# Designed miniproteins, single chains, continued (3): the designs that were tried, part 90

Each design is a single chain, and the fold is of that chain. pLDDT is the mean over its residues in the fold that is shown.

## One batch from the design tools (miniprotein)

Design m11121
Fold by ESMFold2-Fast:
Structure m11121 (fold): chain A 63 residues (1-63)
Amino acid sequence: SQIITMIRLMLRANPKMSLQQLADAVATSARSQGLVSDEQIKELAEAIKEGISKGIETAKKIE
């Protein structure tokens, strides 16, 4: 998925970025690439933020 690739690259490039800033940046980038409509930007940012938070919780349980 192009969105997952953007999340991975953004995490790597911005290690001090908050989850909210990261999600907003990825959602804005997806809109710029025509992957989502203007109306979907906020919804995508919320979904990304939730997904990353759940991923971090899962990683902490394995480590």
Scores: mean pLDDT 73

Design m11122
Fold by ESMFold2-Fast:
Structure m11122 (fold): chain A 83 residues (1-83)
Amino acid sequence: SISKKALEISNQAMQLSGQAIQAIEAGDKKKVADLAKQLDKIAKQAEQISKQAEKAGDLLSAEIAKHSADLARKVADAAKAFL
């Protein structure tokens, strides 16, 4: 279901964001660079899920996925700024 995809991408965005913050705190530039790429990918996937949910009339799932995309982009940008 679209709602399951929205929740799964939200969980992935949260987990990768936490890992990126830990890698930044550790000064692990290689890990930060890898996590930034993963967060960019998750942001794009979340944007697609949000659009699919909106077209299906599932506005709650669309909003969850959109928030996940925004989080992933924000953390990816912070990670890139650290590099």
Scores: mean pLDDT 89

Design m11123
Fold by ESMFold2-Fast:
Structure m11123 (fold): chain A 82 residues (1-82)
Amino acid sequence: SVLQKAQELADRLKEAIKKKDEKGVEEVLKQLYDLNLSDQQFDSIFSDFTAFQKSVIRIGIDTKKFKEAAKNLIGLEDVLNS
């Protein structure tokens, strides 16, 4: 199902962020874009992400600036968990 794929992508995104894998984050964001999640589905799947992380992910998907969003998301992780 779309929701199962979205959850698997959210889990992969968490791992890529922890590993600071910019290319992995970018690839996951592209796949999330392809799923065309509704706002309600997005909020449900990303409920355990911070408001800042969700904003970066949503903007990256909406603008299709996946590389920029990946850099920003890893940069945010460095600030929050350093």
Scores: mean pLDDT 84

Design m11124
Fold by ESMFold2-Fast:
Structure m11124 (fold): chain A 78 residues (1-78)
Amino acid sequence: LSPEVREQVQLITNKGANEAMDAALAGDDAAAEKAIEQTQEEVRRLLSKEVPEAEAQALAERVKAALQTAVDHAKSQA
């Protein structure tokens, strides 16, 4: 991955994590799920420009799993 794409993936993931966690802590599980899904799709589309679609999909699914774990952890601490 180019440094530019890696930086964009990190920015998208951080924004998505903040949006999902804020929504989940506010009790809006639907908004949290939407934020995770939007983040996964944005990461997948960005990565598919530089890596094969299968690899982009796998990496995007890992981002989704990480965000779901972060949301679950935040909710358990609240």
Scores: mean pLDDT 83

Design m11125
Fold by ESMFold2-Fast:
Structure m11125 (fold): chain A 82 residues (1-82)
Amino acid sequence: SAAQRARARAALEREFKEVIEEIRKLIEEGRYDEALELIDQVLQGLEYNRPGLERVLGEAEATRLIERFREELEKLRKEIEK
């Protein structure tokens, strides 16, 4: 249903925001190895969960959401590697 899709999207957006905040905290604390490990874990988790997200959101929406999250994580990785 549309309500289930909206709820799933909102939950993912919230979880992603919390993870980004944790990564930024690790960076601020100079814990770069831990920040990079968390980025890699989240990137793997997005791909692992892709079939489940496609079932709930549809393939096109799931792909857009995952690519947006990946882009944000790769941006953080590049900040650390400077």
Scores: mean pLDDT 85

Design m11126
Fold by ESMFold2-Fast:
Structure m11126 (fold): chain A 82 residues (1-82)
Amino acid sequence: MKTTTRTQYSAPVDSSDAVEEKGEARLLETEPVEIDGETRYWVEVGGARAEVWAKPNDTIEATLLTTPDGSKAVKVTVTRTE
């Protein structure tokens, strides 16, 4: 069994200075696009949004990042077991 974790950011962030918060994450599928068995989702946390590609059995987690200048980004983690 192989477990793979992929992390994506909606915008470039300096992670050492950003505040990471667990927010109410919403998964939205606005248009069903499938490539190589992965479906495109939009993840929304605290009004910020990120695009993510995932398979049906993937675990998707999202957190809100706030940088020192007040900019916001979404950190998305996708965990796959295959």
Scores: mean pLDDT 71

Design m11127
Fold by ESMFold2-Fast:
Structure m11127 (fold): chain A 79 residues (1-79)
Amino acid sequence: SSLEEVYKKLKEALELVKKAFEVPPEEAKPLVEKGLQLFEEVKERLEKGRAMLPEVQELLERAEEELKKLAEEVKEKLE
């Protein structure tokens, strides 16, 4: 189902960003970039699909906040 596909891709994006915290900053950067790319692909797909159920919208908002928070922490480590 479309919800299962969205959840799977969002989970993969979150896992990539979380793994970024377990590795040195040099290795963290490409993981964060890949995670954010996956998140944007999922977001664009849902917006074009016009099938934004409340559960999916809540999942997207939650994932976006978590990804942005993790990306900011990785950025601070690289500075």
Scores: mean pLDDT 70

Design m11128
Fold by ESMFold2-Fast:
Structure m11128 (fold): chain A 88 residues (1-88)
Amino acid sequence: DELRETAKRIQELIEKAREAGKRGDVEKAREYADEAVALAEASTAAIAGYAANQFRKIAEEMKDNPEIVKIFEEAAKRLEEIRDKLLA
C-alpha cells in the first residue's frame, strides 16, 4: 500500500524533526520538515492535513526557540496549502 508507506515515512520524518528541534539543531529540523512536505505533495489531502497538524503541535513544544518554531510553522502552512490543492 503506497499511501500507507508514504504516511509512515512522513510520520518518521516528523519524529526526526521533533528530535532535531529539541536539540536546537536548526539545519536538521529544516531538512526533515522539507522532506516531509515534499513527500506530502505525492500523497492525499488527509495525509497532508495530518502532517500539518503534527508540525503545528511540535512548534508549540519548541516555543523557547523562535527559529525552530518558524521552521515548523512554515512547514505546517505549506502542508495546509498542499491539502487544499489536493482537495480541489
Scores: mean pLDDT 87

Design m11129
Fold by ESMFold2-Fast:
Structure m11129 (fold): chain A 97 residues (1-97)
Amino acid sequence: SYLEQAREHLRAAEEAAKAAVKDPSKAPEYIAQAANHLGLLARYLIKAGYSELAKVAMEGARKVQQALALSEVDTKAAIKMAEEAVKRVREAFEEAL
């Protein structure tokens, strides 16, 4: 189902954020992966009929893209920003479903 695809992309975004913490040397790559998965989460949420939750996922993706830009100057702050954004999306997903 579209909702199962949405859950898979949220899980993948969380795993990417965790990977950035485990290996900061690859943080830009993992943060970019997290942003991509949050974007796909939003698309599948729209297809599943959860337009408001999709908006939260898109805001999360935007925040993670901001973290990606920050990773060029402050890797630790970028990782924290990406983790917090993904966590906010997870919390919204659990509250809605």
Scores: mean pLDDT 92

Design m11130
Fold by ESMFold2-Fast:
Structure m11130 (fold): chain A 70 residues (1-70)
Amino acid sequence: DILELLEPEVEVEWVDPEGRPVRRVYDAQKIVEAIRENAENQVRLGLADDPEKLALEQARTVRGMFETYR
């Protein structure tokens, strides 16, 4: 399950060029929807042959990024 690879909400914090702290919360459901749509588009363009496999690989990459910023 792709959704199980991501926490329901992921908070990322950084400092903008003006030195202001910026915090954003990402909805895992919206991220999963974007990943699936991207995978389906790549299959349609002939760049991949398995949209579910591509979506799972992308979800694992996104999870790794969020764990790094946690």
Scores: mean pLDDT 66

Design m11131
Fold by ESMFold2-Fast:
Structure m11131 (fold): chain A 94 residues (1-94)
Amino acid sequence: SAEARARRIAVAEGHARAFLRHAVAEIEKLQLSDEEAYRILYNGIKGLVESARTDGPETVAAVLAAIRAVAAEIANPRLRRLLEEAIDEVEAEL
């Protein structure tokens, strides 16, 4: 049903937001290098997008929008840049 689809998409968006917020916080807490931070963010985003692809293109679009919204909320300009670069790389591979 349309309602069941909307609920699945909302869950995927919520999971993506929670995952990325946690990953960014851990990267900052551990003071990881740009290379290590980028690797973690790239692999994490790739996993989220690949999971969303199994549900369909509407879920992929929703997850990408959710992760871009998280990137816009990041106060640390270095981590925001790394996250935006990782999102762009994964999206370019679609």
Scores: mean pLDDT 88

Design m11132
Fold by ESMFold2-Fast:
Structure m11132 (fold): chain A 133 residues (1-133)
Amino acid sequence: SFEELLEEILEEVEELVRRLLATKSKEERLALLKEFQKTGHPIAWYAVLLALVREGVLSLEDLKELLSHLSDSTQEALYEAIQAGEPPREIFRRFLRNEVEARLDALGIELSDEQMEELFVTAYEHALELLKE
């Protein structure tokens, strides 16, 4: 169900944030994020990534390294949107939706645009709260 998927995504957000807070260097954090990018739920991964940028844990250069498949102009526009505090739903629509949809399709998961947006916004806000502790 949608509720079961949301619970699973929030559990992955909590696990990733917990492991990130246990790291002692930027290099360890980037390595952990790269590992979870390949194995984790795409919504959970992007939610945590953007929350780390918002809270100043990751720089523009770190974001460029993790999102090297995006153009320089797209990476910079995404970073500016996060730092400006643009609504997370708008950030998802503009920058993340197409890639998240493609990754979910590869996993055999079918979600509407509205469902993906709701899952991302909830996961992102949860990651932000965990990082403020």
Scores: mean pLDDT 88

Design m11133
Fold by ESMFold2-Fast:
Structure m11133 (fold): chain A 85 residues (1-85)
Amino acid sequence: MRRQVTTVMNRMRSTMPPSSRPVVTNFRGRVVNYMNTHNTNNFVGMMMRVSSMTMNSFMNNPSVTPSNTRNFNSMVSSVMNFVRS
């Protein structure tokens, strides 16, 4: 689970423009913190909760464009669909 989260976050960071990287870094920190404070093996549930919290912070950040929000939502949906079985 942690390796999968790290891989996804690294890919997201590499595909985002430099101006958006602080937002991605903050999101990564929130995901890691959530994993450390909550004893959960439910990757999908964790991503849903962190995604909800991060969208609120993400939308309030002036460096975030509509295209960045769309790419973030697409990434989250892809990860959730991949883990869903």
Scores: mean pLDDT 54

Design m11134
Fold by ESMFold2-Fast:
Structure m11134 (fold): chain A 68 residues (1-68)
Amino acid sequence: SAELEEAKAKAKRDIEETRKYLKELGKLTKELEEYFKEVLEKIDKAKSLEELHEIVGEFQEKLKEILE
């Protein structure tokens, strides 16, 4: 499905941009780097837009907790 693949590509781009931004700020710990890798793997394995949205939502909530 083109829609799912495009949504995955966008999600991966957004996550990579966040990772690079945190790295520039000196806030990207080893643990965070590993977490980002795990999230990217989950995105690759997502079988539906619903699953993808759940993964991204969990990532955003976790990131908010870590950065606050």
Scores: mean pLDDT 84

Design m11135
Fold by ESMFold2-Fast:
Structure m11135 (fold): chain A 106 residues (1-106)
Amino acid sequence: GVEVTELSRISEEAIRQADTASTDQEIRDIVDRLSRENPLMSDELKSLLTDRIIRYHANRDEYDALEKEINKVAETGDNDLIIEVAKKFGKDPTEIMILALIKKNE
């Protein structure tokens, strides 16, 4: 089976290359090119990667803002800040806590 870690590495490269993309079609073209260069990429994995990148672009400003707040939570360990960030971004406090723990252990 294909490991999630491998898909994550390919996703990061595709996201990096798609940073200047203006349309969903440009994102699809980037994924198509990267998939052709990787013989282990199935049509299913290509579709999942395309969806992930389009979703990232659609929510880029939200992800950037959320990451800054998660970094602050990871640095301070402030439980009140976890609750505030969760409310601001419509997330569960447990999800914010888990993301901050992952960030702290990087």
Scores: mean pLDDT 70

Design m11136
Fold by ESMFold2-Fast:
Structure m11136 (fold): chain A 125 residues (1-125)
Amino acid sequence: DNERVEMTPDQAREESARAALENLRAGADYGVVYGRREVVEEAARVAREAGLVVAVAEGEDLPVTSGIASNDPEAILAFVNRVAPAAVPAMERGIATSDLAALQAAADIIRDATGATVVVAARPR
C-alpha cells in the first residue's frame, strides 16, 4: 500500500477522546468517553467540576480511548448508536431528564458492549 494514511483508526479514536475532554472543559452539556481508565477518570472529574450529572461503569483499562462531548444530543445519540445501540434508549432518557439511573444504565450497557471503563455525563435540566 503506497497510500499515506493521515491518521490510523486508533489515533482517530484517541483524538476524539482528547477533543471530548477539551469540549467538556469548554462547557459541553453531554459527554461519553470509554477506554483508558486514566482518561475516563479525568473526563468524569472534568464533567463533575462543570456541574454535570456523571455515571461511571468500571471495565477493563483498554489501550485506546474514544469519546464525544457536545451540546447536540443527536450527535451524542449517533455516537452511542455506533458503539452500543442497546444503550440508546437509556442515553436518550438520561439526556432528557439528567436522571443518574438512566445515565448509569447507558454507561453499564456501553461497558458491557466495549469491555471498557466508561463515563457518561449530562447537564442537569
Scores: mean pLDDT 83

Design m11137
Fold by ESMFold2-Fast:
Structure m11137 (fold): chain A 60 residues (1-60)
Amino acid sequence: SQDELDRKISKLTMEVAKMLKDGTPMDEVKKFAIKKSKELGLSDDETKAIIDHAKRVAES
């Protein structure tokens, strides 16, 4: 369902944000986000949106 996918996307966003806050190199963050987004059936644009959202969360 869309609600289940939205929960998984939110969880992935928080994991990516934690990686960024912990100082994980951006290339490793991108590899992780791409792998997990592909498992969820997300597009490249959706993956980019997750990374961009995670950056905003990490800055907070």
Scores: mean pLDDT 85

Design m11138
Fold by ESMFold2-Fast:
Structure m11138 (fold): chain A 77 residues (1-77)
Amino acid sequence: MPSREELIEHAAAGLAEAVLTGDEEAVARYRAQIEELGDVERARELAVRMVREMGKLLDLPEAVTEAYVRRVEETFR
């Protein structure tokens, strides 16, 4: 019963984790999955939101969290 929205959210979460861990291979794979799903802008918004939520949970400095947000946005350029 996963919706397309849940699949996009899952891929966006995977991309966010890959960016946080510096796993460029995983970033490329999740980006390809997002492109295949077709909702690139939606996935970008979800990934940015997830990075910020994970940054709060991991108690990351604001500057570090915003750097990861920018990295996610660059992936979608």
Scores: mean pLDDT 80

Design m11139
Fold by ESMFold2-Fast:
Structure m11139 (fold): chain A 81 residues (1-81)
Amino acid sequence: SEEILEEAKKLLKEGRIEEALEVLEKAGFLSLKSAYEEGIIDEKEYEEYVKKLLEAKNIREVIEIDTELGVKALEKGVKSL
């Protein structure tokens, strides 16, 4: 949700980096679950992304995981054409 990203930005502006990371990780898990339920990723990919997200130590790593998931969604869209 864009609303979750705006909340994370607000926390970052306030210097609440750990809380911003937690908000972004929660958003990442929700996006991951939706991607799995919609068939964008399979069960093995879901487990791999859950592990990556749990091992993410900073905001950049969370964004990189979300970007990889977005690329997979686009690749599935192209294959459906």
Scores: mean pLDDT 75

Design m11140
Fold by ESMFold2-Fast:
Structure m11140 (fold): chain A 91 residues (1-91)
Amino acid sequence: VDPELAKRTREAVEEAAEAAGKLEEAIKAGTGVEEYREEFEEVAERLVELAAEDPELGRGIAEFLRRMAKSASPEVAELLEEAAERIEEVL
């Protein structure tokens, strides 16, 4: 595994987790939901691109997103599962 690619992947995964957390808070507050959903979708797109470069890293990303979905609200879980499915498609 390329150390640079591994670092970028870890950073993108952390950004995805943070974006999902912000979206959860926005849903509970009833404000900013669309903005944080867009932020999450942008990070998810980058994760798909990274997964396409390294299938082993891609599998790890998909597993991480699925684990997050188990503890998420239904709306956030759906987005996390859709992102994991998109990643699996490019593997």
Scores: mean pLDDT 82

Design m11141
Fold by ESMFold2-Fast:
Structure m11141 (fold): chain A 63 residues (1-63)
Amino acid sequence: MPDAEFVVVEVKNPRDGKPVKVTLLVSEEGRIEAVFVPGLEDYFRKDPELRRALEEAARRKYE
């Protein structure tokens, strides 16, 4: 969408405490439309709870 922007937020990985960069697609109204965590797709296949935790942390940090 032409009026949406990408915002990168840094959240703490609950498994190792290291920072993880999460990319948010934010609407013109400031609502989160999509969440992307590049580079961890293979790990999420084995740990879907980690994906949910990172997405939730990114939402809380942005909002």
Scores: mean pLDDT 72

Design m11142
Fold by ESMFold2-Fast:
Structure m11142 (fold): chain A 103 residues (1-103)
Amino acid sequence: SSELKQLQQLLSETEKTTDPEQIVKNLEQAIKIFRKLLDSDLSVKQEAAYLLGEIAEHAYLAGVLKDKYGGEILFYFALAGEDAGKLLAAFNRGARKYAKSQK
C-alpha cells in the first residue's frame, strides 16, 4: 500500500539521521500513517507495526521516546496482534531499555 511505502521511506530517513528533532518528526508522521491503517488487513497492520517499531527504537536510542507516544505505540502493537507485533513491542518497549537502564 501507499502507506507502507511511506513508512518504509520514514524508516530509511530515520536510519540516516542522528538529529533527535528529525527523529521525533519522523515518529510523529509514522504514528499518523499507522492510524490510517488501523482498519486494514492484519498482514498490512503487522508490516506497519514492524516499521513503526523500528522508528520508535531509533527515537528511544536518541532519548526522545520517553513521552506520551510510548503508550500509543504499545497499543498499536497489541492491535496488530500475532508474533511480529508482540516481538516488536517487547524489543522497543521492554527488555533492551530495561537492560540498558540497569547500568
Scores: mean pLDDT 67

Design m11143
Fold by ESMFold2-Fast:
Structure m11143 (fold): chain A 100 residues (1-100)
Amino acid sequence: SVLEEAEKYLSEEEKEEVKRLTEELKKKSLEELRKILIEVETTLGVIEIKRGVGLPLTEEDIKEIREALITAIAIYKASPELKEEAEEVIRHAIRLLEEL
């Protein structure tokens, strides 16, 4: 499963953060969660463009990829309705981390 693959990239502290964020995100509407996914996906898209043109990724870029992964996993767990959309974002973040 995508979740088992994603958890391999997380530290124990980041897994704890996923749990906390999941509980917060369960309180949000579908519209709010979809907006968060769009923002996260946009951030990953900008980083992918940077890499595509041969610019080195900064420590801040790597941090943003990791935060995007944590957020997407939390939404995947919080919202059954957004699982497919969240899975795409999870896979995008993992791909970027694998290419570091």
Scores: mean pLDDT 89

Design m11144
Fold by ESMFold2-Fast:
Structure m11144 (fold): chain A 56 residues (1-56)
Amino acid sequence: KEDIQKKIENLKKELERLEREAVRAHIAGDTDRVNALRQRIKEIEKEIKELEEKLK
């Protein structure tokens, strides 16, 4: 219960970090980096959604 809440919090922080990195990579024209970060963001968003469903 508490562990799930902490995990969601940590994942949301990681998501914010990755979003900032994706913006920087996009500005730099690093397409490979953007694609890798986009995939990671999608994975984390899915994990957050699954964990939030468990809290309800």
Scores: mean pLDDT 82

Design m11145
Fold by ESMFold2-Fast:
Structure m11145 (fold): chain A 68 residues (1-68)
Amino acid sequence: METTVEREERVPSWDELGEFMTPLAESITDDQQLSGEGVGSPERFELDFVLTRPDGTVTTYRVRVEMV
C-alpha cells in the first residue's frame, strides 16, 4: 500500500464545506441556531458561521481554508 501519488488538491467549495459542517453543527447545537456564509474561490475560501442564541446573542466564527 505504498503509493506516492498526488491526491486531489482542491479547496473545498463553500457548498461542500457548508453541506458537510451544517448537519454536524445542528446536531450539537439544538438550543442554538447556526448558519454559515462563505466567501471564497477554488484556491482559497473563508467560511463565517453565525451562531444565534435564543436570547438574541449573535456570535460569528470564521474558518479559513487555504492550499498549503
Scores: mean pLDDT 53

Design m11146
Fold by ESMFold2-Fast:
Structure m11146 (fold): chain A 98 residues (1-98)
Amino acid sequence: SKEKIDKFYKEVKKILDEFFEKARGATPEQVRELFDEAIKKIKELAEKYGLSDEAIDALVQIFRAALSDLLEGKPVDEVRERANAALDAFYKHLKEKE
């Protein structure tokens, strides 16, 4: 259902926002720990909402790209903007498939 996808999207956005807020001034080791926490939350949430393995993989790849960029020392705000754009495109695609 579109309503179920919208609720899932809001919860994923909250996880993404929390990840970037905590990543500001964090060490590389702390950023990796924050990534592991975010991925655990995403997988638990995706299972609860009944997402396909392909959809889960796509979400994980968005967070993995953000982790890679942050570990390379790219500015948090630029990485956050790219991650949000990728997430928005992902959820637009999910809604179009229903």
Scores: mean pLDDT 85

Design m11147
Fold by ESMFold2-Fast:
Structure m11147 (fold): chain A 71 residues (1-71)
Amino acid sequence: SAAAEARRQKLEQQFAQALQLANQAHQARRAGVPDSVIDQLAQQIQDLLKDFDQDEVDARLEELAAELRAK
């Protein structure tokens, strides 16, 4: 359905943003920035994914893993 496709596109976009923020949090941790900054990044990741259930997130992660394996 059009609604399912729109939801899928939002998940892909927000998942990509969440991965970028996770990488930033990892780099920030290594740089020794305060935990409060890391916590803010973690909250932003949760906010990006809050409208999706775990099955949707897991399905997207499996697709990304499959794409990486195909390369």
Scores: mean pLDDT 79

Design m11148
Fold by ESMFold2-Fast:
Parts: sequence; structure tokens; C-alpha cells
Structure m11148 (fold): chain A 97 residues (1-97)
Amino acid sequence: MKKLIEEAEEKFKQAEEAFKKGDLEKAKKLFTEGLLLLIEADESLVEELKEFVEKSRKGIPVLEAQVKKNNADEHQAEAQKALLEAAEEALKEYEKK
């Protein structure tokens, strides 16, 4: 249980490094792996992840509009999109189990 949380934290750190290097595909895969490890450690997090997906779907278009107005960071928008895709994939994989 504690080991799964520690492994998830390591995956999230690796995802951040991949994102900083511009490897969005690798970052997304690592975020997905980390989220799946967290769900395996605590299934109650599934509801929180679903809430995150709903909020991100509403927030990302607003953030992208702000980027076009130079009121937000383009990298922040790309990171949010990657996190949303990773969260959706993690929920999909959890449902297959």
C-alpha cells in the first residue's frame, strides 16, 4: 500500500521531467501509470479523479482562451490537457479490471 503511493509519486516526478523536455506522450503515459497505482492503493480516489476529469473538461477551454489572449501560459494549458487524457485513460483501465 505505502509502496504503491511511493511508486505513483516516482511516476509523477518522471512525468514532470518528460513534460519539461517536451515529451508529452511519455508524460501522459507516466501520469496514467501513476494514477493507476494510486487507485490500486485507494479505490476511493476514483470519485475524486472523476471530479477532476469533469472540472478539467470545463476548465481547459477557458485556459486555452486565456492563452490566446496572452493571459495564461501555453505550457500550463498543455500540461492540463495531458493530465485530463491521463485521468480518462486511468479510469478506463480501472473499469476494465
Scores: mean pLDDT 77

Design m11149
Fold by ESMFold2-Fast:
Structure m11149 (fold): chain A 84 residues (1-84)
Amino acid sequence: EKKELYRIIAEEIINSIPIEDQEVKKELIELVTEAFIAYENKDYKKALEYLEKALKLAEEKNAPQSLIDAIKNAKASIEASAKE
């Protein structure tokens, strides 16, 4: 259901970007998927923790700026929702 849908979306996004390290791609997909699941469950704290881990990994591995910006935008959106 939604968990599998979020995993497919995360995999499609991450596979569309030029990351040479397949282990890094897999870890990014898992972190983003867990963030989506936490967000859907309204666990904004866990969603932010997973996105922060994904952001740090993406920056450490020199991922494309478009991915880094997307993760930062997702974090900002969740932070805004958490202040509701």
Scores: mean pLDDT 74

Design m11150
Fold by ESMFold2-Fast:
Structure m11150 (fold): chain A 72 residues (1-72)
Amino acid sequence: MTEEELAEWLVEQGFPEEVAREAARIAKSLIDRGSIKAENEEQAKDLALTVAKFIESIREIEREVAQRQAAL
């Protein structure tokens, strides 16, 4: 499974294209460096999905923090 195929699959799961591409790149980098072992396509997809959800969560937290700081 290529980085591009992984990004395309994440878009099909409902993630924005920018988040999908970044998550696929991070997941593939982690696998290629041996930091995380993905023995099959399903494990690679699970990793990319986890990374995509994490990116979305960080973006939401950053928006909330910025809004609270602007209210001060």
Scores: mean pLDDT 79

Design m11151
Fold by ESMFold2-Fast:
Structure m11151 (fold): chain A 81 residues (1-81)
Amino acid sequence: SRAEQYRALLEEMIAGLDRLIAEAERNNAPQELIDEARRLRDEALAMLERLDAGEEVPASELMALIDRIGAVQERIRAYLA
């Protein structure tokens, strides 16, 4: 189902963020960058909880969150390069 696909995608995004946040912290990345990544992780967890509660999440809302997560992941990777 769409909800199962969204759940799997959000779980993958959260796992990716957790890994990058840990690396950013080990490499003394700017605190503002770490805090932004943590806020996006919390937003992803909140959306996952909404899906688990049976809420319909619009594709546009999910896509916007994924884009924001992707942007912060790119910023962390650029810092770590």
Scores: mean pLDDT 88

Design m11152
Fold by ESMFold2-Fast:
Structure m11152 (fold): chain A 71 residues (1-71)
Amino acid sequence: SKLEEGKKLADEYIAENPDASAAELLAKLPELFKKVFGRVPSRENPLSEEEAKLAEEFEKYFMERLFASRL
């Protein structure tokens, strides 16, 4: 699923950037969203309700993994 692929991409990105700060990793979040959903959400092209739910779960996973690896 897109969510499982997103979680793998998040884990790989965090692992590939061991010297990056939490803030630097967070700045990469829009690019990861684009890889998972095929686009960066914007006011002009917002996520659907289904995509928003997946994005919320993906973002929570990313934040938890990021803080666990850096804090």
Scores: mean pLDDT 74

Design m11153
Fold by ESMFold2-Fast:
Structure m11153 (fold): chain A 95 residues (1-95)
Amino acid sequence: MEVRVRILPTLAEGAAVGELRPAEEPLPGVVAATMLASTLPDGVGMGMRATVEVSDPAALERAKELAEELAREAAERARPARTWEEHVRVAEEFN
């Protein structure tokens, strides 16, 4: 199974700190899973999103679990960060 992983900072409007949820952005296809974890409540909500793309549709459930774990880990690392630039840096460390 070929797996592609992408971690990106995102704006997490209306989400509670530490909330893990499916991202509302359109997926490129049925072989990708995207999860969002929120980091900041102040001003503009910030979070981290993880997208996992798999070549095999049968592996989508595993891709979703991996995306959930990566979003959670990235958000935890980004939680002390207060700026968009710091969230970008954390995301770059995962890619």
Scores: mean pLDDT 66

Design m11154
Fold by ESMFold2-Fast:
Structure m11154 (fold): chain A 90 residues (1-90)
Amino acid sequence: SEEELKKKIKEYEKELEKDPNNEEALKNLGEAYRELGELYESQGKLEKAAEAYDLAGRYYGKIKNSEEAKKKALESEVKAGMLLIKIALE
């Protein structure tokens, strides 16, 4: 649910405030925002979905020395860009 994802995001953001280099918190934030993006996309909330995917990409992109995280960051940014193009064409 949206409410559950937003609650998890707040918890992970608090962890990251305590330790900005907490890779687990960065990964969890990336995953939670990706799931939030998927949820908004399924609801037709394309602008909110694009914003959530962009945030997912930013958090994954902060993880150091991880090819998996770099891949997930790129995938999330591509999703955000594609949704913004779709919005612009409507």
Scores: mean pLDDT 86

